# Designed miniproteins, single chains, continued (3): the designs that were tried, part 55

Each design is a single chain, and the fold is of that chain. pLDDT is the mean over its residues in the fold that is shown.

## One batch from the design tools (miniprotein)

Design m9888
Fold by ESMFold2-Fast:
Structure m9888 (fold): chain A 81 residues (1-81)
Amino acid sequence: MEKIKELLEELIENTGGTLRETVRYLLTSNLSKEELIKILEKLKEVLEKLAEAFKDIDPEEAERYRYAAKLLDEIIELLKK
């Protein structure tokens, strides 16, 4: 659990904005592992779509979304352990 919290905090630090509020909710809520995985998988999908949408408009922002999706993928894998 502590390693997952570290990765979520890294996600907050690196992405900011609206995603920060969502991650804060996840850190403070009493969600089951299965519910957390489902929510994080949906967030990852959204971030991947945002990265694709921004790649030609704002490549720096696209890279931030790709990095955030990568961090969520690592969190999901830890939760499945």
Scores: mean pLDDT 73

Design m9889
Fold by ESMFold2-Fast:
Structure m9889 (fold): chain A 87 residues (1-87)
Amino acid sequence: SAAELEAEIARLGREARELAEEIEKAKQDGVVNLEGYERLIELLRRIAELERELYAATGDPLHRIRADLAEQEIREVEEEKERLLEE
């Protein structure tokens, strides 16, 4: 159901935010959490998939916007990870 999809997106969003905070804290301490970057990308991909599914079910353009935002964040995280691996 739409409510179940929204609940799952909310759960994944909280996990992604907590992980992003852990990655940033590690970075401030001079530690690169590459595994954390990979996990964050996985969470964001799942959020984008569920937001697209919810858009298809409801027609609400907010879900399309949220899917696009998740895709943008994935790109930014992947680019940062790539830069860290090339240094």
Scores: mean pLDDT 87

Design m9890
Fold by ESMFold2-Fast:
Structure m9890 (fold): chain A 89 residues (1-89)
Amino acid sequence: MNEEMAKRLVDIVENRDADALGVIQELLAESGDKELTELFGEIVRAIQDAMRNAPGGAGREEAIKRVTEILEKAPEDLQKKLQEILKKA
């Protein structure tokens, strides 16, 4: 579950999927959930840092690992809310 979410998040950020990012940002704003918005920001930063610091596919694998760890450490309610947002993106 968390690894599949991590892969989807990495794909969205790596490919600069403006449509998916736009939907996610609108749903985050609509939620008014600061913790959920902060979690998404942390995920985006982790992906960007991993992709910048490793060549090619190694950056993607590191990004997936870091996002999976972030999701596993997050409260279960935030994980579920993020999953529902991603289903709509």
Scores: mean pLDDT 80

Design m9891
Fold by ESMFold2-Fast:
Structure m9891 (fold): chain A 72 residues (1-72)
Amino acid sequence: SMSKEEEERKKLAKLVAETGRIAGLPESVIQKIQDEILKSPLPEAKKITTKVFKELGLDPEATLAAEEEYKK
């Protein structure tokens, strides 16, 4: 089984990919961001995710809350 930290990093990488595709980011850019999230420790991965959402004009907290509701 994957560690809880690995599961959380994969969740963040997936959320960034889905959000980036909706925002019209190129797949090559999305892949680079996902790779960086997956290679980083969880605190760094969260910072990368937050930065990407802010650059896309999104509220990071609201976007993360929407992801939790979507998974229900």
Scores: mean pLDDT 75

Design m9892
Fold by ESMFold2-Fast:
Structure m9892 (fold): chain A 99 residues (1-99)
Amino acid sequence: QNTLNRLISVLVGLYNSVRKYLFENGIEDQKVLLAVENAIATAYNSFQETGNIGEAIKAFAQEARVVVEVAKTVSEELAEYVQDEIERALARMNEIEES
């Protein structure tokens, strides 16, 4: 398994966690999922351009701040959940960089 496959696995996990939370809490607003998709695309594109996991993580982290702000427009509880899941994803991505 290459670095890109490990990165994609972490990011897909994040997307699925957020989607599940929205479904379980009856949140029909798709803005948060669209913001997560954009953050994932930004990380993927950064890795494609640079070949560097650290740069992909930085790009993701910058867009992740936007995801949290979008989540705040829905509820504080959603924003706290999303922030926690993003922090878990970032920790897993940093483990990939260190391996």
Scores: mean pLDDT 86

Design m9893
Fold by ESMFold2-Fast:
Structure m9893 (fold): chain A 68 residues (1-68)
Amino acid sequence: SASFEAFKEKSLAHYASLSQEKQNILRGIGLILRGIGLETDAYLATGDPSARTEEGRKLIEEGRKLLE
């Protein structure tokens, strides 16, 4: 946990040093990956490959908008 917190701190410092355009790209990718994670969790919980969550769909859509 301590090493993960140190990694997060360094990652946030690096992110803050980037241009707004690059920050939006990284944030967009991060949101899409989180949304995919929620969809995967829904699939694993239900056994249904078509399982979706409203939160997962929203995160993917918000991430896609940041990449436009």
Scores: mean pLDDT 77

Design m9894
Fold by ESMFold2-Fast:
Structure m9894 (fold): chain A 67 residues (1-67)
Amino acid sequence: DVEELKKELRERLVAHLRRLGFSEDEAEATADWWLARIDAQPPEQRPRVLEAWRRGLERLEALRATR
């Protein structure tokens, strides 16, 4: 479900940014910006873009542990 995945990825991105020291407002605004970017894609491409975002977020979460 695209909507369930969007909700999951938004919450994960907000949590990641909060751990990096961003304010709640900054984290929420950043997550909303990424969701708007996905919603701007053609409907047939949105699941693929969401999967790419999920993988990117996993990489960002891993990189924090390295630094």
Scores: mean pLDDT 77

Design m9895
Fold by ESMFold2-Fast:
Structure m9895 (fold): chain A 59 residues (1-59)
Amino acid sequence: SDYAERAVEAAARGDVAAAREALLASGDVPKEMEEAIRLATERGDSGAGAGVAAAGGGG
């Protein structure tokens, strides 16, 4: 679903609300996608890697 992609993107940005809405809209979110969203949210919430990721983003 297109919602799954939006949920991941929102979670990566730290927009938990947007990610949640996308999940609810989908209704049929696979466990793999849910786990990906959780990981993305944790990464974004950490914030420690945000600067490093931007500087080292080339692959």
Scores: mean pLDDT 62

Design m9896
Fold by ESMFold2-Fast:
Structure m9896 (fold): chain A 85 residues (1-85)
Amino acid sequence: TAEILSLIDEAKELVRANLPPETAEQVLAGLDHIKELVEAGRYEEALAAVRRLKDAIEANLPEEVRKPILEVLDKLIEALEAAAA
């Protein structure tokens, strides 16, 4: 849906704004993969990929920079759960 794609774009903007270029590149690659899954209608796989990305961000990034990104990823999870149902 347009909402899910908009949330992915919002997450990409926050990643570019808040993370160093090398780290941003890795997270953006993950978001691009999630976008490909969504565009293919593979919502269950997209949901699993967002959850894995969220776990990786929580494990590897400082609390100060991860919060706005995690808030958008939580909204993306919520939207994907609705689409997968």
Scores: mean pLDDT 83

Design m9897
Fold by ESMFold2-Fast:
Structure m9897 (fold): chain A 78 residues (1-78)
Amino acid sequence: GAEVAALQIALALAGRHEEARELERRAREKGIPGALGVGEFAIETLESDREFLLGLYHYELSHVEDPEKQAALEALLE
């Protein structure tokens, strides 16, 4: 869901691209909806349209209902 998508985008923005790809692989194995292809898309989009990717990150983050997970995601960008 939104938390896994936000985490993949945050990892891409933080330059942790292999972790973003591995998270996508595990999400695919578990059948988590809305997370498939997000890691690769985020990595590719970072090079061409970082502003769009940042907007998508904030959109996904707004759907993460767990405050502890939101804080952990924001910490990845520091």
Scores: mean pLDDT 74

Design m9898
Fold by ESMFold2-Fast:
Structure m9898 (fold): chain A 90 residues (1-90)
Amino acid sequence: EDIEKLKELYEKAVKEIEKNSNDPQKQRDIVLKLIDELEKMGYIDKETAEAVKERIESILKRNPNVPKETFLRILKGLYSLALKKIEEKK
């Protein structure tokens, strides 16, 4: 089921960020990988994927020491967008 697969991908990404809590660059890479996987599976569109990637790069450019909570919020936002898209397809 798409919803269960999305939840598994999200929980895995959250766990990896928690393991890399002091490494913003690794946290960025984890989020970017999830974005690519969600786009490949059709859970988010290309425009959404590109917009979120641009936002992440802007955040890191302004603050290279951004806290993990910022990336966790981005993951939750991606999860919500993907879940809505799956539910709209029925």
Scores: mean pLDDT 84

Design m9899
Fold by ESMFold2-Fast:
Structure m9899 (fold): chain A 76 residues (1-76)
Amino acid sequence: DGLLSLSMEEVRKLVVEARERLAKAGVTGTEAAIEYLQTELKLPRPLAEFVAAVNSKEAREMGLKLGLISESAVNR
């Protein structure tokens, strides 16, 4: 459920789950992803914004560099 604050491990888990959900739904674009994450995963807006940003190619590369997502999550 909605959390007030998250550790990096919790963020990483949510990013993986949200990316799988977005990929399954075919959702692209930052605002559409934010709306989807808020309605389907019930994420708070700031967390949905972060996860939606990671859904872009540039944000995914940044997430990999920061260790927020794994190589296996990018490779299929």
Scores: mean pLDDT 63

Design m9900
Fold by ESMFold2-Fast:
Structure m9900 (fold): chain A 64 residues (1-64)
Amino acid sequence: SMEEEHAALAAVLRAILAGEKTVTSKQILDAAKEMGVEADEERLLRIGKALAEKAGLTYVEEEY
């Protein structure tokens, strides 16, 4: 959904602005929580991984 894409994009943009080379699953989930997005976790992380890879970042799956 648009809200899930917005949350995932926010996490990716935060990493880029911070000069990071990676985005973690936890960072994507935390961004969704901060934005009040109630999302399917698997779908949200799938969107986040795709956006991270398109931005040239490495997606890292954490224990969440």
Scores: mean pLDDT 81

Design m9901
Fold by ESMFold2-Fast:
Structure m9901 (fold): chain A 68 residues (1-68)
Amino acid sequence: SAEGEELANRAQGLVVRGLNLAEVQGRRDEAIRLAREAIELAKEAAKLGNEKGAQGSIDGARYVIEVA
């Protein structure tokens, strides 16, 4: 669905920003917050049928939490 695609895209945007916060800026707490928000958006995208987009965003968000 269009909503599932939009939610997955928003989750991916949070992953990209979280990665920059963790790896470039050293802002660990904010990076983890964005990564957790990305996981919640990705879960909603999966419920709307975008499981592939959701999985990519969840994997990316987990990586942000790992490197934060």
Scores: mean pLDDT 87

Design m9902
Fold by ESMFold2-Fast:
Structure m9902 (fold): chain A 70 residues (1-70)
Amino acid sequence: MSVEEAIEKAIELGGEDAVAAAGATAQLLIEGGADPEKVLEAGREAIRRSKDGREAARLTAELAKERGGI
């Protein structure tokens, strides 16, 4: 599963906790060695496809910034 697919699926499966699920998934991907820039891009795509992705995109951006900046 791609980084983009993982974040989108987390948003869908999280329901009312979608933003927290997406953020946790993004953090796990970065800690697992994913490029923070790719995670941020996936977060932006998720916000475009899902209304609940707005907060997920913001949290994804903050996590990427903390892990090394973009």
Scores: mean pLDDT 62

Design m9903
Fold by ESMFold2-Fast:
Structure m9903 (fold): chain A 58 residues (1-58)
Amino acid sequence: SSMEEERRQVLREVAEKLRKIGEGVDVGIARAQELKAQGASEEEIRKAFVEGLKEHGV
């Protein structure tokens, strides 16, 4: 039925969005960890995390 197809498409779109968010979080964490290891400030670490999220459309 058309309702089942619409539901499946919405779930697929949500799954794609969640996957992109997950990728952005992983990149943000990696960048933040590198800066933390280098003794960067909390502000620099936070900016690096946010930049990683932005690169993945979050």
Scores: mean pLDDT 79

Design m9904
Fold by ESMFold2-Fast:
Structure m9904 (fold): chain A 90 residues (1-90)
Amino acid sequence: SMESKKKEIERALSIDNPTSVRDFPTRYGFIVGILKMEGYNVEDIITIDENEFKEILKRQAEKENIPLSEKTIENLMVDFKSLKRYLKEQ
């Protein structure tokens, strides 16, 4: 549900200084964690375009030595679009 996704977003935001996205066990937490590590807040997600997010995702995955398959990237892009839609409707 969108409410359970919101709780995961709120959990990610409760970490003031994230150093590793491995600490976020859900895809929404992973997305917010990556963006938080880049200096963004949830409110800023609406302003981030898809190409910018894809580059942030690749950069953070490389820094953390997290292997991302093309399918995983595609799934994260879908989740990112859903997250932006959720935030616009709040």
Scores: mean pLDDT 72

Design m9905
Fold by ESMFold2-Fast:
Structure m9905 (fold): chain A 135 residues (1-135)
Amino acid sequence: MSFEEFVLRTLEAAAKIVKTFLEASSKTNDAYEILDKVYEATKDDPVAQRIVEMVRKRMENLGIKTVEEAKKVLAEVLFLYLHYLASLQKDPLVRQAILNFANRLSEALTEKDVEKGKKLIDEALAEARRMIEQA
């Protein structure tokens, strides 16, 4: 796999995690049940599964139980993971695409309308893809 393919797959994994989390959060207030649904929805994606595992471990370590606190943990884990991924990139356009995407995911997680949040994520992923393809 090329680094570009790995980057795009990682952004797609992050997008799927956040979209699934937003959808599940509309149906249950149990933060761990939401994570279980995200984990099941991403079972065929090892990158997504690793990110979900990191979120679960951080929530357990912090004693997080509420959906609102879980959103903050998810945002922090995604921010750290995507910033680390960006730091590995030699191309400044690819770095900026990843960083802009991370900021857009954090914005989408604060959106109360699930469909609007999902649309923001789809738009953010499309923007990141365009920037990476220009690099």
Scores: mean pLDDT 86

Design m9906
Fold by ESMFold2-Fast:
Order: sequence, then C-alpha cells, then structure tokens
Structure m9906 (fold): chain A 103 residues (1-103)
Amino acid sequence: SLTAEEAEKLSPVELRARHLQELAIENPEELKKILPGFINLLQGLDNEDIQTMLDALTKGLEQSGNEELIKLTIELLEQFAKDNPEKKAIILPVIEKLKEKLA
C-alpha cells in the first residue's frame, strides 16, 4: 500500500497502474466491476501508457490466480484489439501471456 506522500511522487499513469495491480490481489470483485471501463480508457492512451497499465494489470492477475478474472480480461482485450486494430501489436502479446497463465 502507498502512503499519500509516496502517491504524490508517482505520475498519474504509474499511480493508476499500481492501484490496478493492488486491486487485482486485494479486491478482485471490485476490479471485475471497473475492468470494462478501464479497458475502454486504453483507447485514449499512448502506447507507452497502455504498456505500463497492462503490465501492472497482468502482474496483479498473475499474483491473484483468479482464473475467472483472467478470462474476463482476455475477452475484453480481444474485443478491444478487434475494435482498435492499430493497437493489436501491444494488446496481442498481453493476451498471449494471460492465456499461458490459464494453461
């Protein structure tokens, strides 16, 4: 967990990425509720920020071991890649990594 002072030292994207990772571990039911909105948010981000956010989410999901949440994330990312073909190069490796966790 971050103190308020530590949080002020992080960029907005880094702070959000850390919160997603922690949420996947500590409160997966809340992550399930916000996940569709979060994936839609990626449409407005540059490739570096998308990578930062998805790396943190993937790490949190791997640590949680929550197969239902991992499957939901894969489905949402597959739909996002279909709707945003210009982002496929960034999204498809994340989907592949998450699928490996289910094998």
Scores: mean pLDDT 80

Design m9907
Fold by ESMFold2-Fast:
Structure m9907 (fold): chain A 87 residues (1-87)
Amino acid sequence: MKLVEEAEKAYKKGDYYKAADYYEQAALEAEAAGKLEEAAKLFAKAGELYYRTEDYEKAKASYKRALELNPENQEVREQLAKVEAEL
């Protein structure tokens, strides 16, 4: 997927916020296509990168969407709790 490639390029350049935006866009496209497991992973990755750039509101939103699509992901649940502690 081209959006994932753009996210990886931004990540390699240290532009974590732009990488997060591309992963979130890729996650939305995957969800619209019914690729729910892929979407959950991409939302989790976007959340990680938003957290690194201290955009805690976007990190929280992305992690919540990842958990809605994969409620059994304990790692994402733990990351969401860390984000909520910053708010």
Scores: mean pLDDT 85

Design m9908
Fold by ESMFold2-Fast:
Structure m9908 (fold): chain A 77 residues (1-77)
Amino acid sequence: MEILSVEQLDTIEEALAAMFAQPSRKDREALLQELVAQGVITPEQAQRLLGIVDSAEKTRERLLEERRREAAEEAAR
């Protein structure tokens, strides 16, 4: 029983990693719905994972823009 809770956490982390590997939000939504249908995660967990990935993707976009700006400024020395 204790081992099962740890395995559930690993499954959620694996699902999150798979979400980050998906190129579009629609693909992420489809994958989450499939996991819910298979009983791997709950609808509540799917909603949380989608929110996390969506926020992380937007943050990544900002960081990439910032890094490109920094590189351009350094090159312009």
Scores: mean pLDDT 70

Design m9909
Fold by ESMFold2-Fast:
Order: structure tokens, then C-alpha cells, then sequence
Structure m9909 (fold): chain A 88 residues (1-88)
């Protein structure tokens, strides 16, 4: 189904773009985008950070948190794009 393939590609690209935006905010210290987009980004970040904090503990290095928040979502987005392309 072409429509299903396109939806999966869009979801994967959205996940990668969201993750890259968070990385750029953290790296450059720039403010989150205003409105719903910024609120969704912060909600996602807080949820991932809270889970990482429970898993690795308070004394874990920042790099461990960055891998959990950035690395895993990007890989998942790439998998969604690849799966969507197979349906086209």
C-alpha cells in the first residue's frame, strides 16, 4: 500500500528531525521552538530523560543520556523509513 509506505516514511523522518532539533538545541543552547512543536519536543525529551535517569542513575555521565535520547530514536526513524520504502 503506497499510502501506508508514505506514512511510515513521514513518521520516520519526523522522528529523526525531532531528535536532530533537540541535539541542536542542546549543543548550541538555543531556545526550543514556540508552540505545539516545542511543547511536544520538551515532553518527549523529559520522558526519555526520566527513563534514562531511572535506568542509569543520577551519577551517570551525560553521554549515556545523549545516546538514549538521540541514538536510539534516530535508529528507529531510519528503520521506519526503510520499511516504508519497501511498501512503495
Amino acid sequence: NKEKGLALIEEGERLINTTNTLLEIGREGKPAPPGEEGEELWKYFKEQYEEALKTYGEDAPAEKFMEAIIGVPVKKGEELIEEGKKLL
Scores: mean pLDDT 72

Design m9910
Fold by ESMFold2-Fast:
Structure m9910 (fold): chain A 100 residues (1-100)
Amino acid sequence: MSPLIKEIEDEIIRAEIEIAAAKTPEEVREILRRLYERVMALAEKMSVEDLEELIKMFEKLIEQYRKYAEEDPENAEKYRLAAEFFEELVEELRRLLEEK
């Protein structure tokens, strides 16, 4: 695995733990904002191949969080918010790919 991909994977794992512990949508948005800033800073340095792998990782996260929203109705709002965020992030990563 690329060192940059591994660094983002570690950031994602941290964000997932924080999202699970988060009690408000505002807390989730702040976690996601920090993740976004870190991912985009690293993604700018990535090769086309690394960006394609990163996009696949986030597409898997979108599916995962949509499933969490369906299986946990009490926490559905925060998981949907995370899924929507990852969808927007994938769109931005795809735009970055087109610029390379």
Scores: mean pLDDT 85

Design m9911
Fold by ESMFold2-Fast:
Structure m9911 (fold): chain A 76 residues (1-76)
Amino acid sequence: MVLSDEEARRFIEGLEAEFPAFEAWAATLSPEELREALAGLRAFKARALAQTPASMRAEVRAVFDRLIAVVEAHLA
C-alpha cells in the first residue's frame, strides 16, 4: 500500500530516532556483515520509495542515503 504523507513523515522520524543505535550497531559488524547490511538497506530503500508519496520521496531518500553512508564509512 502507498503510505500517506503523515505515515512517511512518522517513518522518517522513527529512523532518525534510531540513528545512534544504528551507528553503534554498524560499528560492531564484520566487513562481510557490513556488505550484507548495505545490500539490505539498498533493497529496503527501493521498497520504501515505491510506497512513498511523491511529496515525501526526497526526504525518505535522504534518510536512507544517510543510513547507507554510515555502513559505507565502516567499509572504507
Scores: mean pLDDT 82

Design m9912
Fold by ESMFold2-Fast:
Structure m9912 (fold): chain A 79 residues (1-79)
Amino acid sequence: LTEENQKSIQLYYDKLAKEAEQRNSPSAAEQIRQSLEESRQKGIDAVRRGKAELKEWARLQTEAAKVRRALRSKEAAER
């Protein structure tokens, strides 16, 4: 993950928290917070069980990087 992506995610969560406050109720904001905590815990458990899926995801990222590099080379040659 890039730092820019992490910042965007953080800003998005901050925006959701603000909107929850404005819409209604402290209880809704509390539920969102609890849901995020549960998602984090589920993520950790999923990482342990889905180690093979993470390896496949990393492989796909490597392939995407190769494709991006090839496209960049073709684009430079065509320009």
Scores: mean pLDDT 62

Design m9913
Fold by ESMFold2-Fast:
Structure m9913 (fold): chain A 67 residues (1-67)
Amino acid sequence: MEEVKRILEELRKRLPSLTDEEIDLIYEEIVKRKLSIREAILVMSTKFGFTLDETQEMLEEAEKIEE
């Protein structure tokens, strides 16, 4: 839970497309649905209207942070 929040804060610093409100919504979905960050990005890309390029960048940065 705290680790997920730290990873999302790091993603926001690396990706200027993410707002504080979007981070809070992604965190809420992860907690409620027990999703991974990658799963949450894929689900929320549909909800927020992220482009394929934006989704790919988020997935790549999440991979680096989780590793």
Scores: mean pLDDT 72

Design m9914
Fold by ESMFold2-Fast:
Structure m9914 (fold): chain A 72 residues (1-72)
Amino acid sequence: SEAEESAIRGLEGAIKLSTDPEAKELAEKALRAVKEGDLETAIELLEKAIEASTDGGARAALGEALKVLKEA
């Protein structure tokens, strides 16, 4: 879906911006979950990635991806 594609692009952007190793790993796992169609796991991992992230740009990108997936 366009929502899933938007979330994938947002996650890829957040991974590139992320300076926190834990947040980056969680975001990469969330990206895999979205690509596999496991939206429940993706949402859980995204929430954990946001919590682990200290970069404002990465947090914002992860938050937008989370909103998109919750509305899918």
Scores: mean pLDDT 82

Design m9915
Fold by ESMFold2-Fast:
Structure m9915 (fold): chain A 110 residues (1-110)
Amino acid sequence: SLPDVSSLPVPTEEELYDLFKEFDKDGDGRLSKEELFEVAKKLGYDGDLSDNLVQEFAVFLLKQVGKDVPAEALQITEPYLSFENFMKIVKALNDEQKRKLVVLLKEALA
């Protein structure tokens, strides 16, 4: 389980964008499936790099913060994760889940 996040502020879109940019190694505004696979492995993902990794990563990340969604509900078809699609994932979360997401992503950067 994640640590207690109730005392943390709800992340702003600017804070989420800064965090997104830390994973965007080539600075193109997109996270490749290879970059997402590295993040997922740091968070305990045990699957393989696949053509569906972007959608599989989004489902995995949501499950880590306590939100179960079927893969088809995310409708992420691109072979990369844009900031716009990342924000669609974030907007589906409540405030506590958003705080948990930021903690998890910061752990992947450490």
Scores: mean pLDDT 77

Design m9916
Fold by ESMFold2-Fast:
Structure m9916 (fold): chain A 84 residues (1-84)
Amino acid sequence: PVPADLAALRAEVRARAAELFDPALPEAERRAIAEALRAELEALLALPAEQGVDAVTELNLLAREAIAYLEARVAELEARRAAA
């Protein structure tokens, strides 16, 4: 079982990630959301091991995959900016 605070944080991260796929958002705003989300996910990865192996492991895997996805998206945006 995930602690209530961690469960709420995970739901918030998922909601913020969904905003990155909104084509109506300006590129600068999407980038700001991606950077903020990355910082939150890095904080989650720093959680102490004593919070329970299964819950922490699942959260870390989700955070790691989300970070990798965000890094790929940020790199794509940077490449587009450099190419313009």
Scores: mean pLDDT 65

Design m9917
Fold by ESMFold2-Fast:
Structure m9917 (fold): chain A 87 residues (1-87)
Amino acid sequence: MKEAIELVREMGKEAVEAASKAGPALEETVRGLMQTAIKAVEAGDARALQVAGDALVSELRTVPELAPTAERVEKATREAVEMLEAS
């Protein structure tokens, strides 16, 4: 639980920082989705976390320069979901 929460928080910080460089509208959207992902992981809701993570990846992929960040978010989401499902 604590490790999954920390992973999602670190993922969220990276995603928000990358989105902020692309523009304020994307930063706001990514920040909202990150808060949803944090609430899902705190609740132990692997399905809600996967949905929020998929939405984050989709939004980041709208900016080609953020493709590497989207791949890291996708990986971190998968790892956090696996941690919740193993608990």
Scores: mean pLDDT 84

Design m9918
Fold by ESMFold2-Fast:
Structure m9918 (fold): chain A 71 residues (1-71)
Amino acid sequence: AKEKLSLELQADYDSLVRSKSEAAALYLAAQGENDEEKLLAALLATKIEDENLRDLALANVPEHLIQIAQD
């Protein structure tokens, strides 16, 4: 649910989805300092086709943000 992100992070999400950046999802999940960055990581992780890489990205995201990203 990208509408839970600020307008600025929604623009970042749209850009990163266009680039298909798996690396961005993994980086933001591991290095994100706030819930919005980790939510962005979870939303990007849902676009990763490789299940192992998706699981690695989500492992660093709090469960409640994963649930928001899946809605």
Scores: mean pLDDT 73

Design m9919
Fold by ESMFold2-Fast:
Structure m9919 (fold): chain A 70 residues (1-70)
Amino acid sequence: MLSPEQAYEVGKRMGGAGAAEGVSEETLERTVQAWADDKGLSPEQREALLQGLRDGLENPEEVLKEWQES
């Protein structure tokens, strides 16, 4: 089970990687919602995941650099 903090981090990574690969925000949001449904995420976890996705989409290079340092 994911915590809201972990869901946010997953969303941020998905957003950063998706933006870097040229995937549309609409496609990423749909993919993330399907993934949340499959994993049975709570509303709080889903909200955190979507917030992370949006933050990652705005700062894709920063997100990718963070992965190299973690």
Scores: mean pLDDT 75

Design m9920
Fold by ESMFold2-Fast:
Structure m9920 (fold): chain A 62 residues (1-62)
Amino acid sequence: MFDKEVYEKLYEEARKKLEEHKDASTVEILQLANELIDEYVKKGVPLEQAERAVLKALEDVL
């Protein structure tokens, strides 16, 4: 299932990057989340899917 595999890959990448910065300020973590969404969209990932993966990773890290 290509869509599910893409989502899981984006979620794991986002979670890893956010966990590396969990000791940073909330503002910096939110900025990183927004940057990850923008990067994924620029790579051709649909905005809704990129947002869901990154926001879920942010929820699980915070």
Scores: mean pLDDT 77

Design m9921
Fold by ESMFold2-Fast:
Structure m9921 (fold): chain A 93 residues (1-93)
Amino acid sequence: GREKALEGGKKAAEGGVKAAKDMEGSNGSSAGAAGLSAGGGGYLAYLGGSGSDAYRSGYSASMASKSAGGGEGAKAGYEGGYKASKGGEEAAK
C-alpha cells in the first residue's frame, strides 16, 4: 500500500507538471497542483502518515489530469493519481 502510494504520487506529480506545461490555462494548472498534492500525500503515507490523504489527493489528481486532455503528461498524471489513490486506500486500512 505505502510503496504504491509513493510511486503513484511521484508519477502524478511528474505527469501533472508536464500537463501544466503542455496545456496552459486553468485545466493544466489544476492538473499540476493536484499532481503535486498527490506526490506529497503519497510521500507522507510512505513515511507512516495518513493513507486517506494519499487516497483523496490521488483521486483528485486523476480527475484533474483527465480534464487536462489526452497528452502524455495528462495520461501519466491520471495513471499516477489512480495508483496513489489505490495505495492510500490500502495504507488507510
Scores: mean pLDDT 74

Design m9922
Fold by ESMFold2-Fast:
Structure m9922 (fold): chain A 60 residues (1-60)
Amino acid sequence: MMATEEEVYEKIKEAGLSKEEQDIAIPTLQIILKRGGTREDVDKVIENARNNVAIKKKNA
């Protein structure tokens, strides 16, 4: 089943993403919503955003 926009925003809220993580995740999530991605795809994007911010913070 394709992820809905409501499910995407609920997952972002539940994940407690920072503004930086949201800035990375949201553009990719919008692409997934337009192309018909799954809930699993949404979870992977959220995890990747967290990892990207963590890497940047570690290198700073």
Scores: mean pLDDT 75

